# Designed miniproteins, single chains, continued (3), part 83

Each design is a single chain, and the fold is of that chain. pLDDT is the mean over its residues in the fold that is shown.

## One batch from the design tools (miniprotein)

Design m10879
Fold by ESMFold2-Fast:
Structure m10879 (fold): chain A 63 residues (1-63)
Amino acid sequence: SSARQQAISAAQQARDTATSKGMPDVADTAQSLRDQASQSTDPQRAQQLRDIAQAMLASVQAT
């Protein structure tokens, strides 16, 4: 899968996990990352968004 698709997937999972844990501000931030990844046409930007989204997912899962 592309970095863009990985970013979208990780951000969506972070949003869903944050919502289940009662973290609305984190869920909103994750949704914003997902939207940015969906609009990204730059491969380097997509990689950055993937790394951010994956880090957010790991952080939310650890909380």
Scores: mean pLDDT 85

Design m10880
Fold by ESMFold2-Fast:
Structure m10880 (fold): chain A 81 residues (1-81)
Amino acid sequence: MELPSLQELRAMSPEELRAYVEEAIAQYEASPTQRAQLEAAVAAFERAVAAGDEAAKDAAINVIYTLLHEMRRAAEERAAA
């Protein structure tokens, strides 16, 4: 699974972002904590889009991006063990 860039994440609709995050949770076998953090970040993104708050939207995207990269790294470490 290839992780999207920050620009690609910013271009996603709330529906596209949610679908992508659910695929990533399944693909990388996200922990309950990682899942909860991603669900909270997606909810923050949805609220920011509804409010027209571009700064809050970018903040949520940065959180999602960081969590996705951490999840991929953890999955790669498990596969290498």
Scores: mean pLDDT 82

Design m10881
Fold by ESMFold2-Fast:
Parts: sequence; C-alpha cells; structure tokens
Structure m10881 (fold): chain A 91 residues (1-91)
Amino acid sequence: AALEAAYQEGKELAETLSRGQVAARVVGLALLALFDEDPERSKLAVARLAGIAEGIKDKEMQEEIRNLLALIAKNSENPEVSALAAEAAKK
C-alpha cells in the first residue's frame, strides 16, 4: 500500500513538474535511497524513483533514472532496498 502510493506519487510528479524540478527530485530521492538510516524511507524513495521513470516522457531522462536505480541496487547494503531498485531498473 505505502510503496504503491509512493510509486503513483512518482508518476504524478513526472507529469506535473518541469524537467529541472524532476532532476532535482531524482537527486534527492537517490540520496534517501542510498543513505537514509530508515529502510522504509529508502524503499519509499526507490518506489518514487520507479514511478518517475514510468511517468517521464523524456526517454533519455527515463534511461538515466533506470541507470541510477541499477546503481542503487548495486550499492545498497539493505537487501530489500537493493531488490526493489533492481526490479525498478529492469525493463
């Protein structure tokens, strides 16, 4: 429920925000996904990034976000965060 809501929020952000605003949000969410001490917040950040990647019309930015999700999957010490990011990065 919470992860699904975060994913839908990410899709809506991609549709409503400017390219520059989306880029800034992606950076902030990536930092939360990698470095937040609360795994639940890291999982929510990954779900929002996944939603942004799905909602974004810019294919270049979509690939950049998916590559970022793949990097999060490789570098996360939390197995659940890593698994969610790996799933989100896969097309």
Scores: mean pLDDT 85

Design m10882
Fold by ESMFold2-Fast:
Structure m10882 (fold): chain A 88 residues (1-88)
Amino acid sequence: MTPEEAAELGRKYANQAKSPEDVYEAARKAGEAVRLGGATPEAANDAYFGGISAAKAMERGLATGDEAIQGGRNGVAAAYSHAAEKAA
């Protein structure tokens, strides 16, 4: 699973969640899936924290889970791209 796929999974669950706890659980599973799929620990952590940020935004009513996690997804993608550039 790619970091983008993991973030997208978190976004989907956040959009369907009835509570912040559901979004936290989705973020945890997405981060673990990214790690097991061969991503760097940094990329997996970024996916996890993106999901947590989305859960907090939903809880406070600052944005929908979908919108907040989209930001997290972009952050994870950027971190992964930087890691790839350093390897090249």
Scores: mean pLDDT 55

Design m10883
Fold by ESMFold2-Fast:
Structure m10883 (fold): chain A 95 residues (1-95)
Amino acid sequence: PAISEEQQRALIDRMEELIREYAETEGLPEEEVEEALEALERLRKEGLTETQINGFALALVVEGRLEEARALVPPEVFERAVALVEAVKAGQLPS
């Protein structure tokens, strides 16, 4: 299940917000932040693969941004991300 170009752009924008927020709170080096933002800029030009959509959905769910994840990815992808986070919290996945 592919997402629209509008959903892809919004998903990438949310990832940029998360990267910037995490960099500010954790004090990440500017070089690491710039590399991450350059990677997102490439994704804006190339589009997102299903693996990248799954990964970004998981990142949003991990950060508690559930409504954004639900709006931006297919229901199946969202449900999978939630299930994975719940499994990790329950200690069902190897660390």
Scores: mean pLDDT 80

Design m10884
Fold by ESMFold2-Fast:
Structure m10884 (fold): chain A 94 residues (1-94)
Amino acid sequence: MLLMKGETSGTIGIIDIPDERDYPHLLLMARTGDVKRIVIFVTDKSKLPLMENFVAALRRNPLFKNVEIEIVEVDSREEALERAYSLKPMMILE
């Protein structure tokens, strides 16, 4: 359980997650009720179908029914990290 003072952005940044290993971790966090938005940064366009499948899996779970999910293509991992940190996220998954 994350101890946060005040209102968080409710945003989770995800960088190039090609598998479902982080799915159970995301489920655990979603149960807190604090997650409002998930932004997936993709540095490799060939991974877009995997990211779309990951988003579809998230959308099947009622815990994410009110969570905004977006995929953002970026040119580098450094750009992905910079953009993720600029969102002031409650968590970044790499």
Scores: mean pLDDT 71

Design m10885
Fold by ESMFold2-Fast:
Structure m10885 (fold): chain A 68 residues (1-68)
Amino acid sequence: SAKTVIQQLVQELDPSLTLSDEEFEKLVNDYNVAVDSYSRGFKVPVELAIPLAQESVRLDLQAHIKKK
């Protein structure tokens, strides 16, 4: 599920990162939108759209973590 993907990305990048419910839900929504955009918008096969969406969210999380 999208929630599991976001939880795994947070754990991989910074296990100490605490996200608010709103921040977590935003990331879940952003992931779902990215998968949909790649699959339907760019006509990328779902098996490629998923890792592309994961990378997009990973980059956003990395940028967030670097802000200290």
Scores: mean pLDDT 78

Design m10886
Fold by ESMFold2-Fast:
Structure m10886 (fold): chain A 105 residues (1-105)
Amino acid sequence: MVEERAAKIEELLKAGAPDEELLRLMQDTIREIFPEVSDELAEEIAEAMLRALKEGRFSPGAILTALVKLKELGVSPERILEDLRAGIPPAVFVASVAVEKKLAE
């Protein structure tokens, strides 16, 4: 799933697809990773991800892989949105949460 979705996002970005098309694909991907997420929250996360991708801070594959790992660590979609908006790299966020979980055990 992640590899297929990442490849589609990368292809659309390289083709200069409209933001609306990229946002729809990312919202669908977010809902697949977090089925419980609201439509509004999925849209906000997708917008934050699109901004970060356009800034070239990370690849589609890197961010989607990090989202799956954050879900496995029990991180809420709301916290993911906050950290994306704060400009925290997804890999750093994953590492930080993993350390927090280990220390809480």
Scores: mean pLDDT 76

Design m10887
Fold by ESMFold2-Fast:
Structure m10887 (fold): chain A 84 residues (1-84)
Amino acid sequence: MKPRLIRIAPDTFLLEVDPSKREEVAARLEKEFGFEVRPHPLLPEDTLIVHAKEIDPNETDIDKILERGDELMERVAKELGAEI
């Protein structure tokens, strides 16, 4: 099954993956994108919480924050072959 990407905050998303590929996907996100990746506390087998350090947490323009989040989400979806 294709990984599924769900945006839960401007700089944070959930990634649903095949449990057998979870470690490979997490390592790739950390290595290639520099993301902070952790297992979901209630769904640790198949769901990752991904925090994007690329979005400045001190940015006050909400439109810029949302645009950066959308751009980043599209990059991740393209690189991982993920569904949004």
Scores: mean pLDDT 71

Design m10888
Fold by ESMFold2-Fast:
Order: structure tokens, then sequence, then C-alpha cells
Structure m10888 (fold): chain A 60 residues (1-60)
């Protein structure tokens, strides 16, 4: 969906990394630090991605 394509483009993530971010964000207990460690993006970028996924999950 649109949000997955935006995350790939804007954060430079692979399909596998986007899937990992989505899974962690939807889990509800993921921290930006945990997402950053798994994907290699910054904690700030991870925080933005988590917020976007939780606010607009219908666009995944």
Amino acid sequence: GLLRELLKRDLGLSDEQVDAVVELALRGDASPAEVAERTGISPRQAGGAIEAIRRLPELL
C-alpha cells in the first residue's frame, strides 16, 4: 500500500526492513530504539515511522 512505498522511498528501507518496522509498530510496545537497531535507521526516523503506521495503518 501507499504507506509501505513511502517508508521504502523516504527511509531507504528494503521490503524486508519495512515489514519488520510494520510488525514492530503494530505490536504496540516497540520503541524507536528497537526499530532503529533492527533496520539501521536513526531513532528519530524510527519514531516517525512508528507514529505514521499507528495513525494510518489502512494505508499499509
Scores: mean pLDDT 80

Design m10889
Fold by ESMFold2-Fast:
Structure m10889 (fold): chain A 68 residues (1-68)
Amino acid sequence: MPQPTLADSLRRLIDAAPDDGYLQRVFGLSVSTLRGYANGELRPSAKHAQILSQATGFSQEDIEAFGA
């Protein structure tokens, strides 16, 4: 199977959410913030990179480098 990119994994989190508020309730991240990360428009903080690492399986370091 092709390995998903970080952007693909973030889009899957959005798509899997039952409603637009779900990600903010569970992760403290809005859909717009996650879309910004997926599009490279926003840089993940270390705290957000840790949360996304647990959610996506990417390393925190790789997520921080992706947003740099």
Scores: mean pLDDT 71

Design m10890
Fold by ESMFold2-Fast:
Structure m10890 (fold): chain A 107 residues (1-107)
Amino acid sequence: MSIGRASGASIRASGVRNEALDGLDRAIKSGSVELGKKEAQRVKDLMIGGAPPESKPVAEELGDEIEKYIVDAVENKDDKKKLEEALKKLEEALDRLREELERVAEK
Protein backbone atom coordinates (compact mmCIF):
# COMPACT_ATOMS: atom_id res chain seq x y z
CA MET A 1 0.00 0.00 0.00
CA SER A 2 2.73 2.55 0.95
CA ILE A 3 4.74 2.27 -2.30
CA GLY A 4 1.91 3.65 -4.48
CA ARG A 5 1.58 6.76 -2.30
CA ALA A 6 5.32 7.54 -2.49
CA SER A 7 5.26 7.22 -6.30
CA GLY A 8 2.29 9.62 -6.53
CA ALA A 9 4.10 12.21 -4.40
CA SER A 10 7.17 12.04 -6.68
CA ILE A 11 4.99 12.56 -9.78
CA ARG A 12 3.31 15.64 -8.19
CA ALA A 13 6.72 17.09 -7.26
CA SER A 14 7.89 16.60 -10.88
CA GLY A 15 4.80 18.48 -12.11
CA VAL A 16 5.56 21.41 -9.80
CA ARG A 17 9.22 21.41 -10.99
CA ASN A 18 8.15 21.56 -14.65
CA GLU A 19 5.73 24.44 -13.96
CA ALA A 20 8.41 26.35 -11.98
CA LEU A 21 11.04 25.98 -14.73
CA ASP A 22 8.57 26.91 -17.51
CA GLY A 23 7.40 29.94 -15.51
CA LEU A 24 11.00 30.98 -14.84
CA ASP A 25 11.84 30.73 -18.57
CA ARG A 26 8.87 32.98 -19.46
CA ALA A 27 9.84 35.51 -16.76
CA ILE A 28 13.51 35.66 -17.82
CA LYS A 29 12.56 36.10 -21.51
CA SER A 30 10.19 38.95 -20.55
CA GLY A 31 12.74 40.55 -18.18
CA SER A 32 9.81 41.30 -15.84
CA VAL A 33 10.19 40.85 -12.08
CA GLU A 34 6.38 41.33 -11.86
CA LEU A 35 5.83 38.37 -14.20
CA GLY A 36 8.41 36.40 -12.20
CA LYS A 37 6.44 37.00 -9.00
CA LYS A 38 3.17 36.03 -10.77
CA GLU A 39 4.71 32.78 -12.08
CA ALA A 40 6.16 32.04 -8.61
CA GLN A 41 2.75 32.62 -6.98
CA ARG A 42 1.17 30.14 -9.45
CA VAL A 43 3.82 27.53 -8.54
CA LYS A 44 3.34 28.23 -4.81
CA ASP A 45 -0.45 27.78 -5.15
CA LEU A 46 0.12 24.43 -6.92
CA MET A 47 2.55 23.29 -4.20
CA ILE A 48 0.23 24.24 -1.31
CA GLY A 49 -2.95 22.99 -3.01
CA GLY A 50 -1.38 19.62 -3.88
CA ALA A 51 0.35 19.08 -0.51
CA PRO A 52 -1.13 16.90 2.27
CA PRO A 53 -2.05 18.91 5.44
CA GLU A 54 1.20 17.86 7.21
CA SER A 55 3.31 19.28 4.33
CA LYS A 56 1.45 22.58 3.82
CA PRO A 57 3.74 24.59 6.18
CA VAL A 58 6.83 23.23 4.37
CA ALA A 59 5.20 23.91 0.97
CA GLU A 60 4.51 27.52 2.08
CA GLU A 61 8.15 27.97 3.21
CA LEU A 62 9.54 26.41 0.01
CA GLY A 63 7.12 28.51 -2.06
CA ASP A 64 8.63 31.65 -0.51
CA GLU A 65 12.15 30.37 -1.33
CA ILE A 66 11.11 29.55 -4.92
CA GLU A 67 9.69 33.08 -5.37
CA LYS A 68 12.97 34.56 -4.06
CA TYR A 69 15.09 32.47 -6.47
CA ILE A 70 12.85 33.17 -9.49
CA VAL A 71 13.03 36.93 -8.74
CA ASP A 72 16.83 36.68 -8.21
CA ALA A 73 17.19 34.89 -11.57
CA VAL A 74 15.12 37.52 -13.45
CA GLU A 75 16.94 40.46 -11.78
CA ASN A 76 20.34 38.87 -12.50
CA LYS A 77 19.60 37.45 -15.97
CA ASP A 78 22.63 39.31 -17.40
CA ASP A 79 24.96 38.10 -14.58
CA LYS A 80 25.68 34.49 -15.54
CA LYS A 81 27.27 33.58 -12.17
CA LYS A 82 24.35 34.95 -10.10
CA LEU A 83 21.80 33.47 -12.52
CA GLU A 84 23.40 30.00 -12.24
CA GLU A 85 23.47 30.32 -8.41
CA ALA A 86 19.76 31.29 -8.31
CA LEU A 87 18.87 28.36 -10.63
CA LYS A 88 20.83 25.93 -8.42
CA LYS A 89 19.01 27.15 -5.29
CA LEU A 90 15.66 26.86 -7.10
CA GLU A 91 16.44 23.23 -8.03
CA GLU A 92 17.47 22.50 -4.41
CA ALA A 93 14.18 23.96 -3.08
CA LEU A 94 12.21 21.80 -5.56
CA ASP A 95 14.18 18.72 -4.44
CA ARG A 96 13.36 19.52 -0.79
CA LEU A 97 9.65 19.64 -1.71
CA ARG A 98 9.90 16.19 -3.33
CA GLU A 99 11.69 14.79 -0.24
CA GLU A 100 9.01 16.21 2.10
CA LEU A 101 6.13 14.78 0.00
CA GLU A 102 7.87 11.37 -0.12
CA ARG A 103 8.52 11.48 3.64
CA VAL A 104 4.85 12.16 4.47
CA ALA A 105 3.68 9.50 1.96
CA GLU A 106 5.81 6.91 3.87
CA LYS A 107 3.87 7.62 7.11
Scores: mean pLDDT 78

Design m10891
Fold by ESMFold2-Fast:
Structure m10891 (fold): chain A 89 residues (1-89)
Amino acid sequence: MEEEERAKAQALADADTYLANSKKYYERGKKIPEKKDEVEKLYKATQAAVNEARRAIELGRPVEGVQNLVDGAKKATENMKKKVDEAEK
């Protein structure tokens, strides 16, 4: 129980970090007309995944389900970084 609660707290901390990073990539990406729509969709996907992870914790869902949502936010953030980095070359 205590280890699961700690794991959920860590997952939320990671989710907050991914969300903050995705916002930075979105701010960079929206300045690139060709990438603005793709980056906005990925940012919204990251926000949705983080919101679902918070909701899953509130509903007492297993840590595995929470971690899967947080992993989704991580992948969306990594894809956003890749698209912005490539477009800025």
Scores: mean pLDDT 82

Design m10892
Fold by ESMFold2-Fast:
Structure m10892 (fold): chain A 71 residues (1-71)
Amino acid sequence: MARIREIEERGQKRGEELVAEARASTDEAERQALHKEAAELSIETGREIAALLSGAEKAEVQAAVDAFAAA
């Protein structure tokens, strides 16, 4: 499924950028904001992927996204 791969690649690249920025930052508030953006990106990416899946695989991804969003 090319669409899932594109979503994963986009999310992974942006997530890596946000994590690198957070790691390089010495400002606590900036690190917290970047971590929040990375978390929100992970939730959005997971939801997009879950929307394209079915059955047990969709349930697993959806449960993981919901658990992460609730944390």
Scores: mean pLDDT 77

Design m10893
Fold by ESMFold2-Fast:
Structure m10893 (fold): chain A 72 residues (1-72)
Amino acid sequence: GMMEEEELKKRAEIAEGQARALAELHGLRDPEVEVRMLSPEEVEIVVRSPEGEVRVRAPISTALAALDAALA
């Protein structure tokens, strides 16, 4: 689409906020969260904590569920 880059940026911002909230819900304090849109439908989410790094690469529709499972 003509506004594809702006749409990807908005999706990444939403995913970052959701991933941060999810990491905090799992007991991580002040987690460093990085989100990259690899395509309109695929995302990479990285959560860094003192215990290590959790990295998820998945379709955006399932990425939060995959992150939730990885943080559990």
Scores: mean pLDDT 79

Design m10894
Fold by ESMFold2-Fast:
Structure m10894 (fold): chain A 88 residues (1-88)
Amino acid sequence: KKKELQQKISEMVGLVVRMIGYLLENDIDGAVESLRRLGELAKSLSKDPKKVEEITKKAVEAVKAGDLEALNKSLKELMNLVDESVKE
């Protein structure tokens, strides 16, 4: 269980790095795909998959709008939700 958690966190970090790479290249479709995969992993770690889905949707909308501030807020909310679920 602990080793599985570490593996999923590593995968989430990789997806964030890949998303940033796509954003730097103005590849919105690639960034959205990476973000959707991040949301799927976060759902598997969260006690509230519906809330993860809502946050992921907001983050996707932020990427499509080029709103990096809204994207950053959504990513912080997603990370806090995963952290809260893991601590319990």
Scores: mean pLDDT 80

Design m10895
Fold by ESMFold2-Fast:
Structure m10895 (fold): chain A 87 residues (1-87)
Amino acid sequence: KEAEVQALIQELERRAEELERKARELEGKVPQPVIERLRETAEVLREAARAIREHSDDEAVIQAQLQRAREAVEAVERFLEDVGLGR
C-alpha cells in the first residue's frame, strides 16, 4: 500500500533525525567514535529512505533496504549499550 510505504519512509527519516540530534547533543561529551557511529547510522537510514522512495513499487528493494536499516539500528544500539550509553 502507498500509505504503508510512505509511513516507512517517514519512520526512517525520523529515526535518522533522532540519531543526528543525539550525536549533536553528545558532541564533546563522549569519544569521537561514538559521534561518528551515530552519524553513519543516520546516513544509512537516509539512504534506505531514498532508495525506497525511488523504488516504491519494488518489494524486493523495500525489503532489502528495511533489512539494512534494521541491522544498522541494531548495531548502533548494541554499540551504545556496550559503551554505557544504551537508550
Scores: mean pLDDT 82

Design m10896
Fold by ESMFold2-Fast:
Structure m10896 (fold): chain A 92 residues (1-92)
Amino acid sequence: MYEELKKLYKELVELVENGELTEELLEEFLKKVYENSPPEAQELMEKMLKEGLPLDLVISATVAMAAASLGDEVSMEEVRERIEKELEEYKK
């Protein structure tokens, strides 16, 4: 599961950087990320979707939370702060 989440994260970042991210691809990534995420990341994704946040923001935040939970290069505190900042910017 860890290696699969890393691959999904890298693919998502590459698509975003190249401007190739489509709504169809976003929905596919949302499903794949959800299925491969730990319960904490799944709960976060469900909360963000319920608040009507954009799919790209939901996916990026969920992948970052999942990566941090699995001991990737990002700390849980950094992920939490980034998510809170993005949510605040969206609400304004």
Scores: mean pLDDT 64

Design m10897
Fold by ESMFold2-Fast:
Structure m10897 (fold): chain A 63 residues (1-63)
Amino acid sequence: SLERDMELVREKVEEFRKRYPEETDKWLATPEGFLGLALSAAGELGLDLTEAAEALAREHAAK
């Protein structure tokens, strides 16, 4: 489901955050930065997760 796919992308973003906390926090500070990070995470997991990455990023931007 989209929800499960979004959770996979979120998990990968958290992995990036743990590995590169300073750089990741800077990118998470903007909607554009979060979208880029989420798309990168989706790319690492598979192309079918691109829609989930965009959905997750839009949810984040709405906050």
Scores: mean pLDDT 74

Design m10898
Fold by ESMFold2-Fast:
Structure m10898 (fold): chain A 68 residues (1-68)
Amino acid sequence: MSEEELRELAERAIREVEEALRAGDLSRASQIVQEATAELLAADPELGRELSEEIERRGVRAHIEANR
């Protein structure tokens, strides 16, 4: 998987997490994060780690915004 494909996967996961959180579906948001993180780390451990941290960071921000 290319760097561009990994970044696109991360952006897609972030959008899906934000949608799940807006719908109040915490289990779905958690599932998306777990699946995306596993796929990213399997494809590129170094870049995948950075992108996984970005998914979690933006997911936390979306959760805070939805609840405040």
Scores: mean pLDDT 80

Design m10899
Fold by ESMFold2-Fast:
Structure m10899 (fold): chain A 96 residues (1-96)
Amino acid sequence: NKIQKNLASAIHAYLELLQKDPGRAKSVDKKLNKSKDAGPLVFLAGLDPEKFTKYMVNLAKVPADKLEFSQKLAEDISKKLPRSAVQKILKAFQNA
């Protein structure tokens, strides 16, 4: 569906940005850790934004198959979470 494709594209772009700019990874850490109430991000991290930030930074280091990985992750998220939560995660990736 369109939201799943948009989420995959946003994840892919985010991973590319983290790989190209190491300073942005530090900015992401600060932003996500500051937002203890980041909605779906905090929920996915079990109320631990630092752990989730480290997870996302590690995903940025995936070398060969970022697009396919982003597509599979977007599909998994879309299957496990309600549409409203997926939309909030999409916005979080777009704003990071």
Scores: mean pLDDT 60

Design m10900
Fold by ESMFold2-Fast:
Structure m10900 (fold): chain A 67 residues (1-67)
Amino acid sequence: DELARQRRRATVEMFIEDAERALRGELSPEQVAATLAQANAYFGRELHTPEEVIAAAREELERLEKE
């Protein structure tokens, strides 16, 4: 249970880090597209920007913290 939550938190934090790298211009367009595709698959949403990925990931972190 707790280990599963820790792994989900780590995955969500990874998406935030990748999205922040995209916002800093550290990723190629192909890498940004891959990050968006992976985040969309993980969250089951249509995310179009790194800012939306960060928002979705922070919502998930808040959900994990409130339990």
Scores: mean pLDDT 82

Design m10901
Fold by ESMFold2-Fast:
Structure m10901 (fold): chain A 78 residues (1-78)
Amino acid sequence: SSMEALREVVGYATGAGGAAQVGDFASAEEYRKKAVEKAKQADREEAVKALRELADTYDSLGMYPAARALREVAEEIE
């Protein structure tokens, strides 16, 4: 379902953010690719909104590499 796809997009994007936060940019890129591919099965506008809201949360926590990775995923899906 579209909601299941949205949850998987958020899951992969969160993986990309976590990897970027610890400097594992190779894993971050692989998670980003999976999030973008899964987004094709989700509502694009809802996926972009969810990822930007999550990036804002990571920014508020001082997790700047994670926030940036999530915004990059959102921009590629948009």
Scores: mean pLDDT 88

Design m10902
Fold by ESMFold2-Fast:
Structure m10902 (fold): chain A 83 residues (1-83)
Amino acid sequence: LAKTRAQIDERIKAATTPAELEGYFLSRLAIGNIAQSESPEQAREVARSAKEELERLAKDGRISPQTAREMIELLDQATDEVI
């Protein structure tokens, strides 16, 4: 997951608002959990739960829809890298 981890770290460095950081840190934690998953099913479940939380944060106005979309793309990338 070196590629996906590098991308999330770059986004965290570029973040200009606390709202963006919340989505990025949630996604970074989820990427770590995907990397530690013992099965493809566990990796998919971690990604699914994180995506649902990102969608909720966007719905609640805590992160932008753009940030949620970008983080969901990184979670899909992380899952594909371990499966």
Scores: mean pLDDT 79

Design m10903
Fold by ESMFold2-Fast:
Structure m10903 (fold): chain A 69 residues (1-69)
Amino acid sequence: DEVSQAVRDFLLSLGFSDSVAQAVADAVRGLSLDEIGGAVKDALLSQGYPGMVAGMIGDVVTDYLRQHL
């Protein structure tokens, strides 16, 4: 899935670990752009990130994908 690969690569570029980036990429596989922000947030929350950070990253990922996919 090109979307999940783009999410993984983008999170790695932001300094997230391989394991976190892969977990988020797996969570967004097959989702529409409108669903990705929430899925990224939920995946980061499950990895122990604060809600404010998880929400912000979800928004940034969605904006990035809208510009590049």
Scores: mean pLDDT 83

Design m10904
Fold by ESMFold2-Fast:
Structure m10904 (fold): chain A 73 residues (1-73)
Amino acid sequence: SSLEQAKAALEQGKAAEAAGDTEEAKKHYREAIDLAAVEVLRLAVFRELDQEEETFDELSAIEKEAESRYLKL
């Protein structure tokens, strides 16, 4: 799913960051942000935000963490 892909990208970014690979970490954090933002937009367009509250919260958390980590690199 898009949520699983966004979560995987965030975890790959964290792994690259822990390894000291700043460029690889930035790439994966950008992927996590993009994937999360696209899925949030999809949920908003189909007005599924209230029905998918847990998914929305997880996507928002992924986007926020990935953005925060990216900006600190």
Scores: mean pLDDT 83

Design m10905
Fold by ESMFold2-Fast:
Structure m10905 (fold): chain A 69 residues (1-69)
Amino acid sequence: NLEAIAATPFGPGILAHGLLDSEDPEVVERVTALLAERLARDPSLRRYVERALAQTTGPLAREALRALL
């Protein structure tokens, strides 16, 4: 599940990559919330959000990732 993935050291990268292929509002919202929580604890993880933003073309995911930066 998304929460279990987010708890791993590699979770932020996996979650950010998952957003590249998702236009489901529920999934985007949940993944964004988990990334925001991790970024609040470790700002160095912003690099994963920046890479995902550079690669995503979906408007929903793009806006959510922008809000995290």
Scores: mean pLDDT 70

Design m10906
Fold by ESMFold2-Fast:
Structure m10906 (fold): chain A 85 residues (1-85)
Amino acid sequence: SLEEQIEEARRRLREASRRLIEAESTLALGLMKIGIANIMEKRGIPEAEEVRKEGEELIEKARGPFEEARREFERAKRELEELKA
């Protein structure tokens, strides 16, 4: 039924939103580590390169999941809007 399709679309939108937040959080953490590494480097702290690599790895790991989650979110949002029209 249309009601079941709307409920399923809402469920997919909530799940896509959750995944998007998770991916955004990982990207934010990666960017924060890059910022910390820049401060450490400016202060001559030897571990700066290691922290930078950690940040770069987090950003790289999050790129795919972020792009997928964004696509799923946009698709689920469109589907829900079409069902409500």
Scores: mean pLDDT 86

Design m10907
Fold by ESMFold2-Fast:
Structure m10907 (fold): chain A 111 residues (1-111)
Amino acid sequence: IEKLIKSTFGVTKEQLLLFLQTADINKDGYLSKKELQKAALELATQGKIPLAWIAGADTLFDILDVNKDGLISKEEFVAGIKQLLKQAGYSEEDVNAFSEEISDLWNQAIS
């Protein structure tokens, strides 16, 4: 699972947790595109996540924002990651296991 996070996002589980914690600026349990962009810029310029995440944040947000309301809920985040992994050719077993880990990371990071 940690290997799947690194191969999919190019970051460790701990870096992804830090990114999500930094992005939830309003502490409202949702991520906006602006919050995601600010978190990517802040952490990437500090060397805590890859610089590519600054450019990738918009694309990732658009994939995860399934209802197109400009906000990402936990359900959208988990569902979007499942869809990306399925498209990348991962097994249903691996997708389900990764989805549980991502759900746990959200619960740790987001209020």
Scores: mean pLDDT 71

Design m10908
Fold by ESMFold2-Fast:
Structure m10908 (fold): chain A 62 residues (1-62)
Amino acid sequence: GTLIEDAKKLLEKAKSLLNKGDATEAKSELDKAVEILQKSGEIPQSLVEELKSLHEELIDIS
């Protein structure tokens, strides 16, 4: 798939892990998604908003 597709899958995994209370694993998957998206050069706004939401949740529970 594209870098964007790979990042989307990692973000969905991070969301699933957060819902289960696995904050450490969720952060790891989120960090991987961010790294991939930075390499893509262009990020859909929907993914930017999802990243911000997940970052905020991870900060609030740390």
Scores: mean pLDDT 77

Design m10909
Fold by ESMFold2-Fast:
Structure m10909 (fold): chain A 56 residues (1-56)
Amino acid sequence: SEDALRREILEKSLAFHEKLKEQLKGLKPSERRAAWYTAVSDENLKLQEERKKLLG
């Protein structure tokens, strides 16, 4: 179902954010913020493409 797909995407997103926090914790605040934004934007694009493949 579409709801099961949305849940799976959410779980992957949450796991990604937790892993990213661990990877970036050693960086300076300004560098961490820039790296976080870039990584989150890239992940959002991947999730949009994954969703498009599953719905298209």
Scores: mean pLDDT 77

Design m10910
Fold by ESMFold2-Fast:
Structure m10910 (fold): chain A 90 residues (1-90)
Amino acid sequence: MKSPEEILKEMEKLLERMKELYEEHGSTLSPEQQAIVKRDIESVEALVEEAKEMLKTEDPNDVKVQTKLYVLLIAVSGSLYLVERIVENS
């Protein structure tokens, strides 16, 4: 089972991947697509900050906290999927 710290690290890795895709392909996107991708990255940055605050304020060994972290990881993964689809179709 992944630790809460490993879940946060995975979320940060996925965010880094989104930023890399935007850096690599952003110039080929329309202004509308760029706005969508930037908004998605900002949303993921907020989810990463939420995960960091949970690890500071809640018990990381609590199964409820671990479940919340996994829900955030799933949300971040979905956001990366949307960015990948946008850049692949550009």
Scores: mean pLDDT 84

Design m10911
Fold by ESMFold2-Fast:
Structure m10911 (fold): chain A 62 residues (1-62)
Amino acid sequence: QAERDQAIVEEVEKQVRALTGTPEARVAAARALVDEAKKSLSEEGQAKLDALLAMVETLARS
């Protein structure tokens, strides 16, 4: 489980880093990616993606 969760989290991180456009568009796209990936993740994996999304929201403009 942990290996699969880590692989999915890493793939989402790569997709998020590849996002372009305005900060608003990147946050919206990152949220959509996180929401879809959460369907396949454990609670721990979901928490890691929630942390990633919070970081994206914070750093996209600051």
Scores: mean pLDDT 76

Design m10912
Fold by ESMFold2-Fast:
Structure m10912 (fold): chain A 58 residues (1-58)
Amino acid sequence: SVEKAILKAQLRSLLEEHDLPSHLKQQAQNAIEGDESVEDLSVLLGVLDIHVAVQKVK
């Protein structure tokens, strides 16, 4: 779906722009290449966005 494509593009962009812990990078890569639901992709993207935001403030 278009929504899945957008979420996967956002996950790819986040991985390219930010250095994430190996376990989060692997989880995001698996989600991008896999067949996750829109809900699962949205939750993962939200978790990664929060992680990046917290890391910038610290």
Scores: mean pLDDT 79

Design m10913
Fold by ESMFold2-Fast:
Structure m10913 (fold): chain A 76 residues (1-76)
Amino acid sequence: SRSLLHYALLLRSADLDGDGVITEAELRETLAAEGLSDEEVRRLIAAFDRDGDGVISRAELDAALRALGLPDAVIA
């Protein structure tokens, strides 16, 4: 399923630098590897990037996962 929750979990694992920040480039690369179109990638980035700066922190992803109904025990 191409759910918002699925992609949030995928992006959380895709922090390639391990710095707790996911860049637009890392987001786009990870989502494109899942076979999404440019439009679908842009839509998902906009859903996670609340400030529109093209950067998502791990804390913002964790908050999004909680908002999507995932319990903290699973987010670890």
Scores: mean pLDDT 65

Design m10914
Fold by ESMFold2-Fast:
Structure m10914 (fold): chain A 71 residues (1-71)
Amino acid sequence: MLSPLSAEEVATLQKLIDELVEAIQAGDIEKAEEVFKKLVAFIESLPLSEEEKAYLINQFKGMYQMELERA
């Protein structure tokens, strides 16, 4: 089961997701890639199990691929 994240961690995740979507919609693919790398690095830094980190990364990787197909 996923460990509970702090409000700060949830806010950071949402901010990075919003920045990723905005960059893709603006056609700034270089920035979108940079933000996605930051998102993955942030998830890897969380005090979660490797299984929980993999789950989150796969969720956001799927979202990132879907948004790229729209661009």
Scores: mean pLDDT 75

